Designed miniproteins, single chains. Designs and how they scored, part 92

Each design is a single chain, and the fold is of that chain. pLDDT is the mean over its residues in the fold that is shown.

## One batch from the design tools (miniprotein)

Design m3213
Fold by ESMFold2-Fast:
Structure m3213 (fold): chain A 85 residues (1-85)
Amino acid sequence: GLDEAILALEKALDAIDSGNFKEAKKYVETALEIVESLGLDDPYVKEAIEALRKALESIDKGNFEEAKKYVQEALEALRKAKERI
C-alpha cells in the first residue's frame, strides 16, 4: 500500500543522489502505479500523484534537481496521507 510507495520513493531519492537516473525513474514509476492502484480519494494522495507525474516529466527532460524536489514533495504528501488513513 502506501508504505511500499513510500519505500520506492526513498529508493528513488537515493538513486538520484547516486546519479542512477534510470533506476530513479523506475522507482518513481513503481510508486505512481502503486498509489494510483489504491484508488484513494484523499487530497494528499492526489497531491502525491501530481508531484510524481511532474517528477517523471523532469527526469525525461534531464532536470534532475527539479525531479528530486517533486519526489520529495510526493514523499511528504504520502506520509501525511498515511497519518490520516
Scores: mean pLDDT 86

Design m3214
Fold by ESMFold2-Fast:
Structure m3214 (fold): chain A 77 residues (1-77)
Amino acid sequence: MEITLEAAERIIAGMEELAKKSKDPEIQERLQRLIDELRAAVEAYRAGDPGSKERLQEAYLRAMDAIAEALKKEAEK
């Protein structure tokens, strides 16, 4: 899967929105950690660091899983 910087930025924005809507501090903390991790991966990729593409892919997939989990918990309310 080709992960673009634009796609990564959209996922970061989506996680920030979910964190604001969530009243669960545990979900907010988890999303914030993933936002920080994905932002770090994006910056490493922009800098051309070796292995940054793999790091970006891993961070993106982890963020997608967390978004799905947060949306599922929101739907249970």
Scores: mean pLDDT 76

Design m3215
Fold by ESMFold2-Fast:
Structure m3215 (fold): chain A 66 residues (1-66)
Amino acid sequence: MAEKEKNRELAEKYEKLADEYEKQGDFINASKYYALAGFYYRKAGEKEKADEWFQKSTELAAKGGG
């Protein structure tokens, strides 16, 4: 299914982007993109990956809030 493939590709792109922001200490943007990665992994049927990235997003959002 084309939609499932597209969602997985988008999840991977957002995951990589979030990783770069996290390495730079930009926890707010990292949190945002990890959440997007989680959403697209969920749509792709990758529940475990989605749950991991949603948890990571929440943790980084707390750090970014100061």
Scores: mean pLDDT 82

Design m3216
Fold by ESMFold2-Fast:
Structure m3216 (fold): chain A 97 residues (1-97)
Amino acid sequence: MGLVGALAKGENGDLIGVQADAARGFLSVIVTDPDGRASGAASGKVTVNGKEYDLRPAGGSGVAEGVTAQPGDKIKVEVTDAETGRKFKGEATLEAA
């Protein structure tokens, strides 16, 4: 499987789910607040091993294109929910899915 993923806990207890597909060159981010409310769309940035990528809203997630990610890669996520304006930040290590 070319899929890698992580679940990060954000600054305010938010949950940030990250999945990357190295074969397709994309990374998706889904954020859920502490009350269990999932973001419908997210924009912002993701950093993979020090390289920054822009996230754009796409169908209930934020998506970055042109990303090559592997198990063990360090990620940082900084995203804004397009509907609420809430900001989410988190860090994690990608694992094989």
Scores: mean pLDDT 73

Design m3217
Fold by ESMFold2-Fast:
Structure m3217 (fold): chain A 58 residues (1-58)
Amino acid sequence: SLKEKIREIAGKELLSRSEAIKVFTELGGDPQKAAELLNSTNRDTFSVEEAVTLYRLL
């Protein structure tokens, strides 16, 4: 599942903004789009579950 892939790449349950951008890029997401989306949240940390939801918006 996408959740398990994010968890495996991240190696932890809570991701920083930069870590989430890196994970989305590793999954084949566009780096510019990932950065724009995550920066628009004005948040510094994301759970794996939140990252799944955000990745689906790409």
Scores: mean pLDDT 85

Design m3218
Fold by ESMFold2-Fast:
Structure m3218 (fold): chain A 81 residues (1-81)
Amino acid sequence: SMEEIKEKIEELLKKIIALASRLGDEETERAIQFVQEISKALKEEDFEKAIELVEEAYKYWKEKSPEIAELLKEIRKLIEE
């Protein structure tokens, strides 16, 4: 269901913040900003915006944290119908 998908995305977003907090203050701030923006897009059911936000975040995290990058791929798959 859509509710189950949203719960899974929220779980993954929490993991992203936890991982970023171990890397540094700048990384933590970037992760928090991303989570705020994507949470707003999902609440507004703007799935196109949510996917764009994930793609931009992936470009930043791909080289800095492969683990965060993998979580972003999972979030994208959950958003895609």
Scores: mean pLDDT 85

Design m3219
Fold by ESMFold2-Fast:
Structure m3219 (fold): chain A 81 residues (1-81)
Amino acid sequence: MAEEAGRRAGEVAAEGATRAVEGKKAGNAAVYAGGALEAIGAGTEAYLLGGEEGRRAAAEAAREGAADEEAAELGEKAAAG
């Protein structure tokens, strides 16, 4: 189901966002950029597979799966587009 595919993409977005925030706190711009792009890519894939419903499911899963609130906000925004 498109929603389940979106939720899986959101888990990838949560991991990407968590790495991005960790990289930002460490002063590593490459890790921040890589993590942010991974989260954006996951949201785009969710949209291609399930449209707006897939993207919404990905944004929700990204928020719930993130290590902290900053990563949750980044993942949700990146996955939602």
Scores: mean pLDDT 78

Design m3220
Fold by ESMFold2-Fast:
Structure m3220 (fold): chain A 73 residues (1-73)
Amino acid sequence: SMQDRIEEARRLIDEARRSQDFELIRKALEYATRIEKEVFDDPSASREERREAILVESEATALYLLSFVRKRS
């Protein structure tokens, strides 16, 4: 279901944030971006699912941008 996919995106973001792994951060962003597009292309998607998809994509984008500016060891 779409809710399961949004929940999976959240789990990927949390894992990426905990690990600080750039590859996982990138994968989380790709997944969250894909889910947002799928939700907005789906006329049956609920208002709540659309809102959650936007928030998840925004979090993934913020995590990616922050990882880009920090020094990588």
Scores: mean pLDDT 81

Design m3221
Fold by ESMFold2-Fast:
Structure m3221 (fold): chain A 65 residues (1-65)
Amino acid sequence: LPSREVTSLEVQSVRGTTVTLRITFSDGTVTEGVVELPEPGTHTITFRVDTADGVSSRSVTATAP
């Protein structure tokens, strides 16, 4: 199977400390992720995929009120 790299990572919504992300892969696959922030404030969220060909990652910044 071909390796998938993360090509796009977007913040779709922030509700309290819950952040919903849209993740796009190099094969055109799109999925949603949900991340709980440890506290309110500005955080950098990194999405990482381990493959046999290496590590693919992307980061976004999200702010929880």
Scores: mean pLDDT 76

Design m3222
Fold by ESMFold2-Fast:
Structure m3222 (fold): chain A 100 residues (1-100)
Amino acid sequence: MTVTSVSFSLRDEATGKYVSVSVSFTEAGEVLSAEARAEGDEEAGKILEEQLEKFAAYYESMDAAQIAALVAALEAQAAALAARGLPPGASFSLSRSTLE
């Protein structure tokens, strides 16, 4: 079974605050897992949880082609954000992996 995972994380090196979101799904658009974590920032954690719930509901309604387009758009936005730079002391990572 082909599983695609997309992960976003942002960490402030100066304060140790950290937020991350990861979603795993099949080629058919079935969501296998969705996780949000925040350390040192409870407000950011609540925002991520709300966004994750909205994303999951929206995502479950998508077909495989729409999911592929969404992943490509998210990768493009993440690359554009990284190219513009992050605030001093912040690190950003985006990863995508395919498991067979």
Scores: mean pLDDT 57

Design m3223
Fold by ESMFold2-Fast:
Structure m3223 (fold): chain A 69 residues (1-69)
Amino acid sequence: SMETIKKAFSLPLPRSVLLAALREVRREYPDLSDEEAEKLARGLAGYQILTGKRLTKEEKELLRELAKE
């Protein structure tokens, strides 16, 4: 849900989890700024923790757009 996606961005994460997610984001989206890449990494990792599910393509694109704000 959109509420779960928003909560994902604010979820406290272990540094190791954030760094792993950040490496994947930088590989897939090399054109993102450092700030946007970190926001997207937090969103992706947070969503995985909150739901226990892998992101759909549509959810991933929604998180990417939200990270740019």
Scores: mean pLDDT 77

Design m3224
Fold by ESMFold2-Fast:
Structure m3224 (fold): chain A 84 residues (1-84)
Amino acid sequence: SLEEAKKKYEERIEELKEALTRELTTRLGLDEETARELAELWVEGKVSDEELLERVREAARRETGREVSEQEVFDVIRRALTSK
C-alpha cells in the first residue's frame, strides 16, 4: 500500500541518516553533532553532493587537522548507502 511504502521510505531515510552519521564519525573523525547535522542536510536534499563534500572536508580539517580526499568522502557515503 501507499502507507506501507511511505513508512518504509521514512525508515530508510532515518537508517541512512544514522549510517552516514556513524561513518562520518568513525572513519573521518567528525564529532557526532557535526556528523548528524551534515547527514540530515544531505539525506533530506538540503545540500548538494558538492556542498556536502566541501562541508565534510572543512569539518575534518577543523576537528582533526586532517585533509580528507574526495575519494574518502565518497567511500563513506557509499558505505552508508549500502549499510543497514
Scores: mean pLDDT 82

Design m3225
Fold by ESMFold2-Fast:
Structure m3225 (fold): chain A 63 residues (1-63)
Amino acid sequence: GPQLTPEQAREVLERAEALLPQREQAVQDLLANTPDPAKRAEIEAQWRQWQARLEEARRRLAA
């Protein structure tokens, strides 16, 4: 399981949330430069998984 203190986990979340617009733009730029549909699907799946993990982390810290 995560070995971070609640304070450290909070800081990681705050940094991740602050980078959300930059990460979204980077994903869109990557997709625009990726002509392979299979690779595009992988990128989108990885992005959705990252967002899901961020939401799970928020739920754990809220409890």
Scores: mean pLDDT 79

Design m3226
Fold by ESMFold2-Fast:
Structure m3226 (fold): chain A 76 residues (1-76)
Amino acid sequence: MKVEELEKKYREFLAELDRAIAAGNVEAAVQTHRELSKTAEELIKEYEKLGDTEKAERVRAEHQRAVQRLADALNA
């Protein structure tokens, strides 16, 4: 249950970040990134506790790509 809630929350924040970037809403993008990063860290810890290193690595890679998209948008 707790992992499924974190997965849903994480995916919702990814979608919100991409929407904020597309809208040019820097304030919303930065705020969403803060929540996304916190949720990603919690989700990674839960996957590591379950021994699911592959899922933990996928979340890390996906989060890094999201951070890069935000950085690219802010430097545009």
Scores: mean pLDDT 85

Design m3227
Fold by ESMFold2-Fast:
Structure m3227 (fold): chain A 93 residues (1-93)
Amino acid sequence: AKTPEEEKQLEGDILASFSLIGLSVTKNTKDSMLSKIKNEKDRKQVEELLDQSEKLFQQSYEKYKQGNIEEGKKLREEGMKKVKEADEIVKKS
């Protein structure tokens, strides 16, 4: 980048790309995760966790695009945590 502002925008764009990757991975794994669950209660919990994760990754992307790096990171970490919680339910069901 030619200026400090352009460098910050580039950092935000790179970090936003990681949030989009998280969103894509969550969407692509949702059907696979749900198909492994026989228990309706566990299936609903996994669906809710993955829906929350998708929303968090989308919000993370928006914060990074706004230059709010700290909020973007927090939202992405929460999204990743929701996916991990969903995976643990799948492994136990």
Scores: mean pLDDT 83

Design m3228
Fold by ESMFold2-Fast:
Structure m3228 (fold): chain A 99 residues (1-99)
Amino acid sequence: SMAKEKEHKKRLEVTERLIEDLEEVLELLKEGKEEEALKLLQERYEVDPSESISEKDKKVLEQTLEALKEVLELLKQGKAEEAMKLYREKMKEIDKEVE
């Protein structure tokens, strides 16, 4: 029980942080601050500094943000198993669109 509660809290904290970071990145991109957005991605998510953010990359980031928001709502409701299943399914769909 305690191990599951600790894992649930950690998943909530990680998911909230990812949402905040992605919202900041997308806001910078909307403002035309692509260099600042890339720097944030490079520092926090190990993105290659030689890459530019394409329109396809922006769409992937927006889809990832929406998926994480849905996952967070399920986690807040205590539906950890449903949240993890949704996350895996959404990430697989996004990954397939990028390939």
Scores: mean pLDDT 74

Design m3229
Fold by ESMFold2-Fast:
Structure m3229 (fold): chain A 73 residues (1-73)
Amino acid sequence: MEREKKLEKIAQKILGILSEKPTITIEEAAERLGVSKSTVKKAMKIAAELLSRALEGMGVEPDPDLAERLLKE
């Protein structure tokens, strides 16, 4: 569980890097952060989940044309 907090910190750094360079590769992120590619992959999954949560808080963009609150279920 405490390991996840370290990955969350790395995920936040990856989100910052992606904000500057959205086309950055996993290899470049690993070299920039000084961590393994496996660690970056795990942090990327956490970053994607954090981003999804943030987008939900901001008003998720489902289907813009649908405009249904119960769009899926």
Scores: mean pLDDT 64

Design m3230
Fold by ESMFold2-Fast:
Structure m3230 (fold): chain A 111 residues (1-111)
Amino acid sequence: VEKFAREYLAKLDEAIELVRKFLKEIIESEGEDSPLAQFFSLVIESLEYLRKQLEKALRERDFDTLLQVMFQSRLMINGTINHLQKILPELSEKNKALVEEVIKKFRGILE
């Protein structure tokens, strides 16, 4: 259980850093008020919150809370993938490439 949770946290950390990198690129091209930039900002905040909850549960060896937070994290990630897939056709070619990388990374977390 602990090994699986640590591997999951590592994947979350990689995903958060990827979204942060792409958020910078979107802000540079479209500005901070861009709908995509606002969406990625909310995604980062949500993932960081869940990451802290997972790390706390793992440290406290609260496996019931760990499993519950992992379940919530998976639902949030699936919801994010679904939203990004729906908006994908409407995006610029540059932003399509960034969003496709995020979808791929998020799917990797759900493996």
Scores: mean pLDDT 84

Design m3231
Fold by ESMFold2-Fast:
Structure m3231 (fold): chain A 62 residues (1-62)
Amino acid sequence: TFTGRGRAGKSVATATVDGTTITVEVSGDGSEEQKQQAALLARIKALEKALEALKKKAEELA
């Protein structure tokens, strides 16, 4: 149920993992599923970045 100009069909989600903040914007119908998708994608990207930092730290200890 979105009526208006300019912002119809967009969902923005932000996730923070281990001090890294990632924002994802998804365009489409603006449904609840789209909002959940954006939130999951933001969290996945933040986790990937945190994993890279942990791998680098582990390599320095080896």
Scores: mean pLDDT 71

Design m3232
Fold by ESMFold2-Fast:
Structure m3232 (fold): chain A 100 residues (1-100)
Amino acid sequence: SAEFEEEIRAFEEEMKREGADEEVIKKLVEILREGIREGTPVKELAERIKKLVEEAKKKGLKIPTFVEAVAKYYEIVENSPSDEEGNALGKKAAAELKAK
């Protein structure tokens, strides 16, 4: 929808303001657009984002802080004993990462 395209553009602008590498921005936007088109489950989408973050770090590329926070949030949710606990811990970790 038009609303999702506007959200994607807002995220792209935020990533550019943080000085993230254009390659990282392009790949993340592609993952998000493909996920929306294919109806990709959130868990699979999170795995694609985590893989992008790992590959970018290996190449020494600048990653947006909010993308690293999102990856950390889903990592905590996956490893938590309950959805409620995981959600609370994930939000806390993401907020702490964004505060850097």
Scores: mean pLDDT 67

Design m3233
Fold by ESMFold2-Fast:
Structure m3233 (fold): chain A 94 residues (1-94)
Amino acid sequence: MPIKMSDESKEALVEYLLSLSPGQLRQFLQWVVDELEELAKNAKTEEERENIIKAIEEFIDVLRELLRRETDPESRAAIEEAIARLEKLKKELE
């Protein structure tokens, strides 16, 4: 199913992620990226691939907003690594 987040839901997620410690944030982001990589490996149809691409795009948008507000260097590094992995995954699916 296509993932659509309202602006309010995106803001709530960004605020939640900003509240996490660097270690908690890195663990959460690694889990999300790993789950999306597994979904991509198991995608059998064009519709499944398209839905995963949309999910990746929505999450990258959240992470870019998070990166604009995050001041902790370790958290910023974790966010940048997650964005890079997701952009690579998206290109492999396109």
Scores: mean pLDDT 82

Design m3234
Fold by ESMFold2-Fast:
Structure m3234 (fold): chain A 94 residues (1-94)
Amino acid sequence: SSEVKRLQTAIETIEKMVEELKKLWEEDKEKGKEKLRYLGSLLAQLARDLNDEETLARALEAIELIDKDPEKALELVLETARRLIERMREMIEQ
């Protein structure tokens, strides 16, 4: 279905961005922070589309932390990405 394809594309996009973010975080912290902001924004948008208030709040909190506490922001974005991927996989399996 078109819904299943959209969810699979979203999962693949997040997984690719997480891998790129982890690499950038080790090689170029400033570019890593830019990628982190982009991934955080994508997670917030997807959470809103899925009516997931908890995930949306977590993604927005992570974005706010990027300049204040980048290591905590990274941890929160990666955890939020993992939870959202698991939820989208469950939706595909239904």
Scores: mean pLDDT 87

Design m3235
Fold by ESMFold2-Fast:
Structure m3235 (fold): chain A 68 residues (1-68)
Amino acid sequence: MIRLTPEQIEQLLARLAETDPEAAAMLRRLLDGRASAPEESRSRVIGQFLERFGTPEMRQMARELAAA
């Protein structure tokens, strides 16, 4: 499971918006719906989204950020 801070989430969204603005908007909408959810739940949603819609480069970047 990829664990990301709010700052790292914004960084991923910014990069995703450059490549696929529709996917970035979808992920942001999903996260807004989970704003009151535990950080673990939000990180899980991001991980699943990246596995389904992310490029290999985006998944690698998320792993590197999570490895902090």
Scores: mean pLDDT 69

Design m3236
Fold by ESMFold2-Fast:
Structure m3236 (fold): chain A 85 residues (1-85)
Amino acid sequence: SAIRERLRAYRARVAEIEALIRQLGANSKQNPEDRKIALEVQRLLERAQELLFQSSRYLGAGDIAKAEEYWEQAERLLDEAKALL
């Protein structure tokens, strides 16, 4: 289904961002600026996950429109997180 493919794409994007954060932390580039970026990205990922949970709740309640709105907000936060890296 389209929603399962979208979930796979979402999870792949989260995994990519998490790998980039780990790479940033493992390198000699771990300075105050890099740490600030990593913290901001982690906060964006946490907020995206919260929005994804809200989307799931609305989907379970049959509110497809609300579920889609929260999902799109979560995807936009992933775009913002990626842009910081």
Scores: mean pLDDT 79

Design m3237
Fold by ESMFold2-Fast:
Structure m3237 (fold): chain A 93 residues (1-93)
Amino acid sequence: VKLTVEVELRVVGDQVISTAKAKVEGPTKNVVLEVFHDINGKKVLASRYAGLRDGETVVLTHVTPKSEFDSVTYIVKDFDTGKEVKKTASLQL
């Protein structure tokens, strides 16, 4: 199975918008996309999308105040094979 995740960041005024595109290629039944947001130095699960299937693409968007944005991490994991890919995005200054 092939898992991919791409993350894009946009700054709009005082907000950071992160958009992830997750794709699954190959036979699988139990793929989950999770979004973690860092709050006060701790990773907090912000969103979870379960049940991605072979050939499926999911797009998730998360909005965070710029003053509170350190990083966002998107993880795509296949629980049947244990395979995962992750992408962490932060603002480059």
Scores: mean pLDDT 78

Design m3238
Fold by ESMFold2-Fast:
Structure m3238 (fold): chain A 74 residues (1-74)
Amino acid sequence: SKESRELAEEARENGALGKKALEEGNATLGTGYLLRAMGDALEGILIAKKEGDKEGAEAAIEAAKEAGFNLPEI
């Protein structure tokens, strides 16, 4: 769905911003972005699973991995 895909894209963007902020020494900002990325990815996975959208779920999981999160099988 559009919502699941938008959440996957937000997860990637927030993950990238979080990593950059951590590299710049801003731990508070970096952690905030990474937590947001994880939340977006988990919500995207939940929505995709409810819709039976395997590709959407895989995209959200991949976005989480790019943000540095190893998600267990949920």
Scores: mean pLDDT 77

Design m3239
Fold by ESMFold2-Fast:
Structure m3239 (fold): chain A 59 residues (1-59)
Amino acid sequence: SSSYGLLQTLYKESEDRSGKFNLDSVLAGARELGASDEEIALIKEWMELALAGKLPPAV
């Protein structure tokens, strides 16, 4: 799925660069790009799992 693939890439890139992922910014950006409520909810779940120290599933 495109949303999951993009989110995983963004999360991994942020982690690899020791960058701090910004949940609010990611969600705001997705919403501005016309993401559906479902897509935003999925992005939020992925980011929350990452913040809780859980790795996103490999694809």
Scores: mean pLDDT 63

Design m3240
Fold by ESMFold2-Fast:
Structure m3240 (fold): chain A 98 residues (1-98)
Amino acid sequence: SLEKLKELLEQFDESVKKAVEAAKQGDEKTAQQHLEKAKEYAKEIGKLTGEESLAEKAVELGEKAVEAAKQGDELTAEIYLGLTRILLGIIRLIGERK
């Protein structure tokens, strides 16, 4: 379902953003909880689209955004968030054509 895919992609993006924000504040526990939530959404996205490798890559980019935020590198964190969003857009386009 395209509707379900769109909802999962939005939930994934929101979870990564919340993880980055928590990491910026030094709340590593909350950041990790949001990353685990993002991983759950990524697994469902991969299953729904057949693009498990791309979904895993989106998780890797989100984890890099969180690590950069934890180190105080806000620019690198925003770059990885942007790359994550681009990849989610690609996954959506692939899902729409199946």
Scores: mean pLDDT 88

Design m3241
Fold by ESMFold2-Fast:
Structure m3241 (fold): chain A 73 residues (1-73)
Amino acid sequence: GPLEEAARYAEEAARAAGNEAARKSGLAIFQAGKDGNGPAAVAAGAWEAAKVATTEEARRYALKAMDYGQRGT
């Protein structure tokens, strides 16, 4: 479902991240998705991950995680 897709893209954003802040944000979103925490929390975390992403690939995945998190609502 959308939260599972959001978690997957968040993990990819963390993996592609060029800095520790982006990696931590991506992993937090992934964990929120797995724990079934509300889609709004996943979307908000993904937005923060996108803001600190140092690579276009990480930013792109974070924005996809945000979109899928919002759809999960």
Scores: mean pLDDT 65

Design m3242
Fold by ESMFold2-Fast:
Structure m3242 (fold): chain A 64 residues (1-64)
Amino acid sequence: SHREEVLQRVMQLVDDYFSGKLSLQQTLDQLQRLYEEETDPETQEMIRTFMTNFQRIHDSRLAE
């Protein structure tokens, strides 16, 4: 499904960030692009949730 394909793309971006291939800003910029291009509200909300959680995880790591 379209949502499953978008989820796989989001998971790849997350993996690329944790492997050091993408910076936080680059990852968030790519997620923002996917969010803006998405026309399905449920898939768009999924992307927004990942963006919010990603920022939260990064902020937590800096605080420790």
Scores: mean pLDDT 79

Design m3243
Fold by ESMFold2-Fast:
Structure m3243 (fold): chain A 96 residues (1-96)
Amino acid sequence: RLVDLEDQIRALVDQAKALVNADTSLSAAQKTQLINNLDNALALALGSPIQQELAHGSLARARDIVNTITDAATRAQLMALLDQIDALIDELGKLL
């Protein structure tokens, strides 16, 4: 259902933000940029007007920052979360 997909996207974004805030290799500026890209993706995917292609663009910018994380496990977890968010945004787009 639409609401279930929106709730899943919000939950995954919250998980990604928690991992970003817990990371010790990212600068404060990198954390701010990454969180802003996650917030922009959420706003574009779930807001009005709905702009899912731009939401994917914001997630691509988030991936560029995640690639600078030195801890391989944290980097892999964040990439997996971003992949799940992209997939759910695509599924949401099919329903709208």
Scores: mean pLDDT 81

Design m3244
Fold by ESMFold2-Fast:
Structure m3244 (fold): chain A 73 residues (1-73)
Amino acid sequence: SELEEGIARIDEIFGEVERRYISRTGRLPSKEFVEKMKEVRDEAIKMLRDGKPLDEVEAFAREKLEEIYEEEL
């Protein structure tokens, strides 16, 4: 389904950001980092359910995750 495909793509992006953080810092993400990421994921899934195109949702997720990544470095 389009929703399942969209969620899989969003989860791939989240995995990329987490791997970048671990590679750069040698640390696991903090609880605060994880909670912020969960909030972005929940919003991205809501956007997908509301019929937003995947490219727009991906752009939203990437922007928000980059903000979190920079804040938590």
Scores: mean pLDDT 85

Design m3245
Fold by ESMFold2-Fast:
Structure m3245 (fold): chain A 59 residues (1-59)
Amino acid sequence: SKEEIEYLEEAIKAIEDVLKTGKPRSVQKGDRYVSFSPNDKEHAELALKHLKRKKKELE
């Protein structure tokens, strides 16, 4: 769905911004909320790969 893809794009962008800037980011789409912190870069990178794969499958 378009809304799901849009949410995944915002989440991916937020994680990439956290990894690049070291500043925490959050994403909210309706009732969906997720926050990312720079405290665990390895975990953030794994989450990024997972979200990118999910987005590719929905496109």
Scores: mean pLDDT 75

Design m3246
Fold by ESMFold2-Fast:
Structure m3246 (fold): chain A 57 residues (1-57)
Amino acid sequence: SRAQKRAFATGLFIEEIRLNNGKPLSDEQIRALADGLGISLATARAAQREAVAQVQA
C-alpha cells in the first residue's frame, strides 16, 4: 500500500540521516534514494521532512 511504502521510505531516510550526522540529506541524495526505491521525488522529500522531525526530536 502507499502508506506502507511511505513508512518504509521514512524509516530508510531516518537511518540515512543518522549516518549523515543527523543532517538532512542533499537534494542529490534524495533523488538517488527516490530512484533506488522507485518512489516519486515528492514522496521522497515528504519522507525526509518526516524523518528529520523524528531524528531531531
Scores: mean pLDDT 81

Design m3247
Fold by ESMFold2-Fast:
Structure m3247 (fold): chain A 107 residues (1-107)
Amino acid sequence: SLLDQARAYLEQAFTLLNQNKVAQALEYLDKALALLETLDEIPDIFKTMIADLLRSLALGYGSLSDKATANEMARRLKAFLEKHAPELLKAIETGPHRAELEAVLRE
């Protein structure tokens, strides 16, 4: 199904990010976001997965080799959350990882 494919793409993006393969992680994220944006209603599980991916990216940012692509990935994740899950974004922006999020979003 479309939802199973979107979930698989997000799981692959997490795996690639954890392997410091940021460009490939962004590619799979873009595939997942393209599928999710075709939906009239995005299931909460995908909003939560995207928020978790942004947290993981922010916390891991210092160790990532491709900073420019990591910054782009963070912008894509933030834009999605601003549009579809602003409460989840606010929780990250006002939580214990605020400084790490601010760092990954700086050019």
Scores: mean pLDDT 89

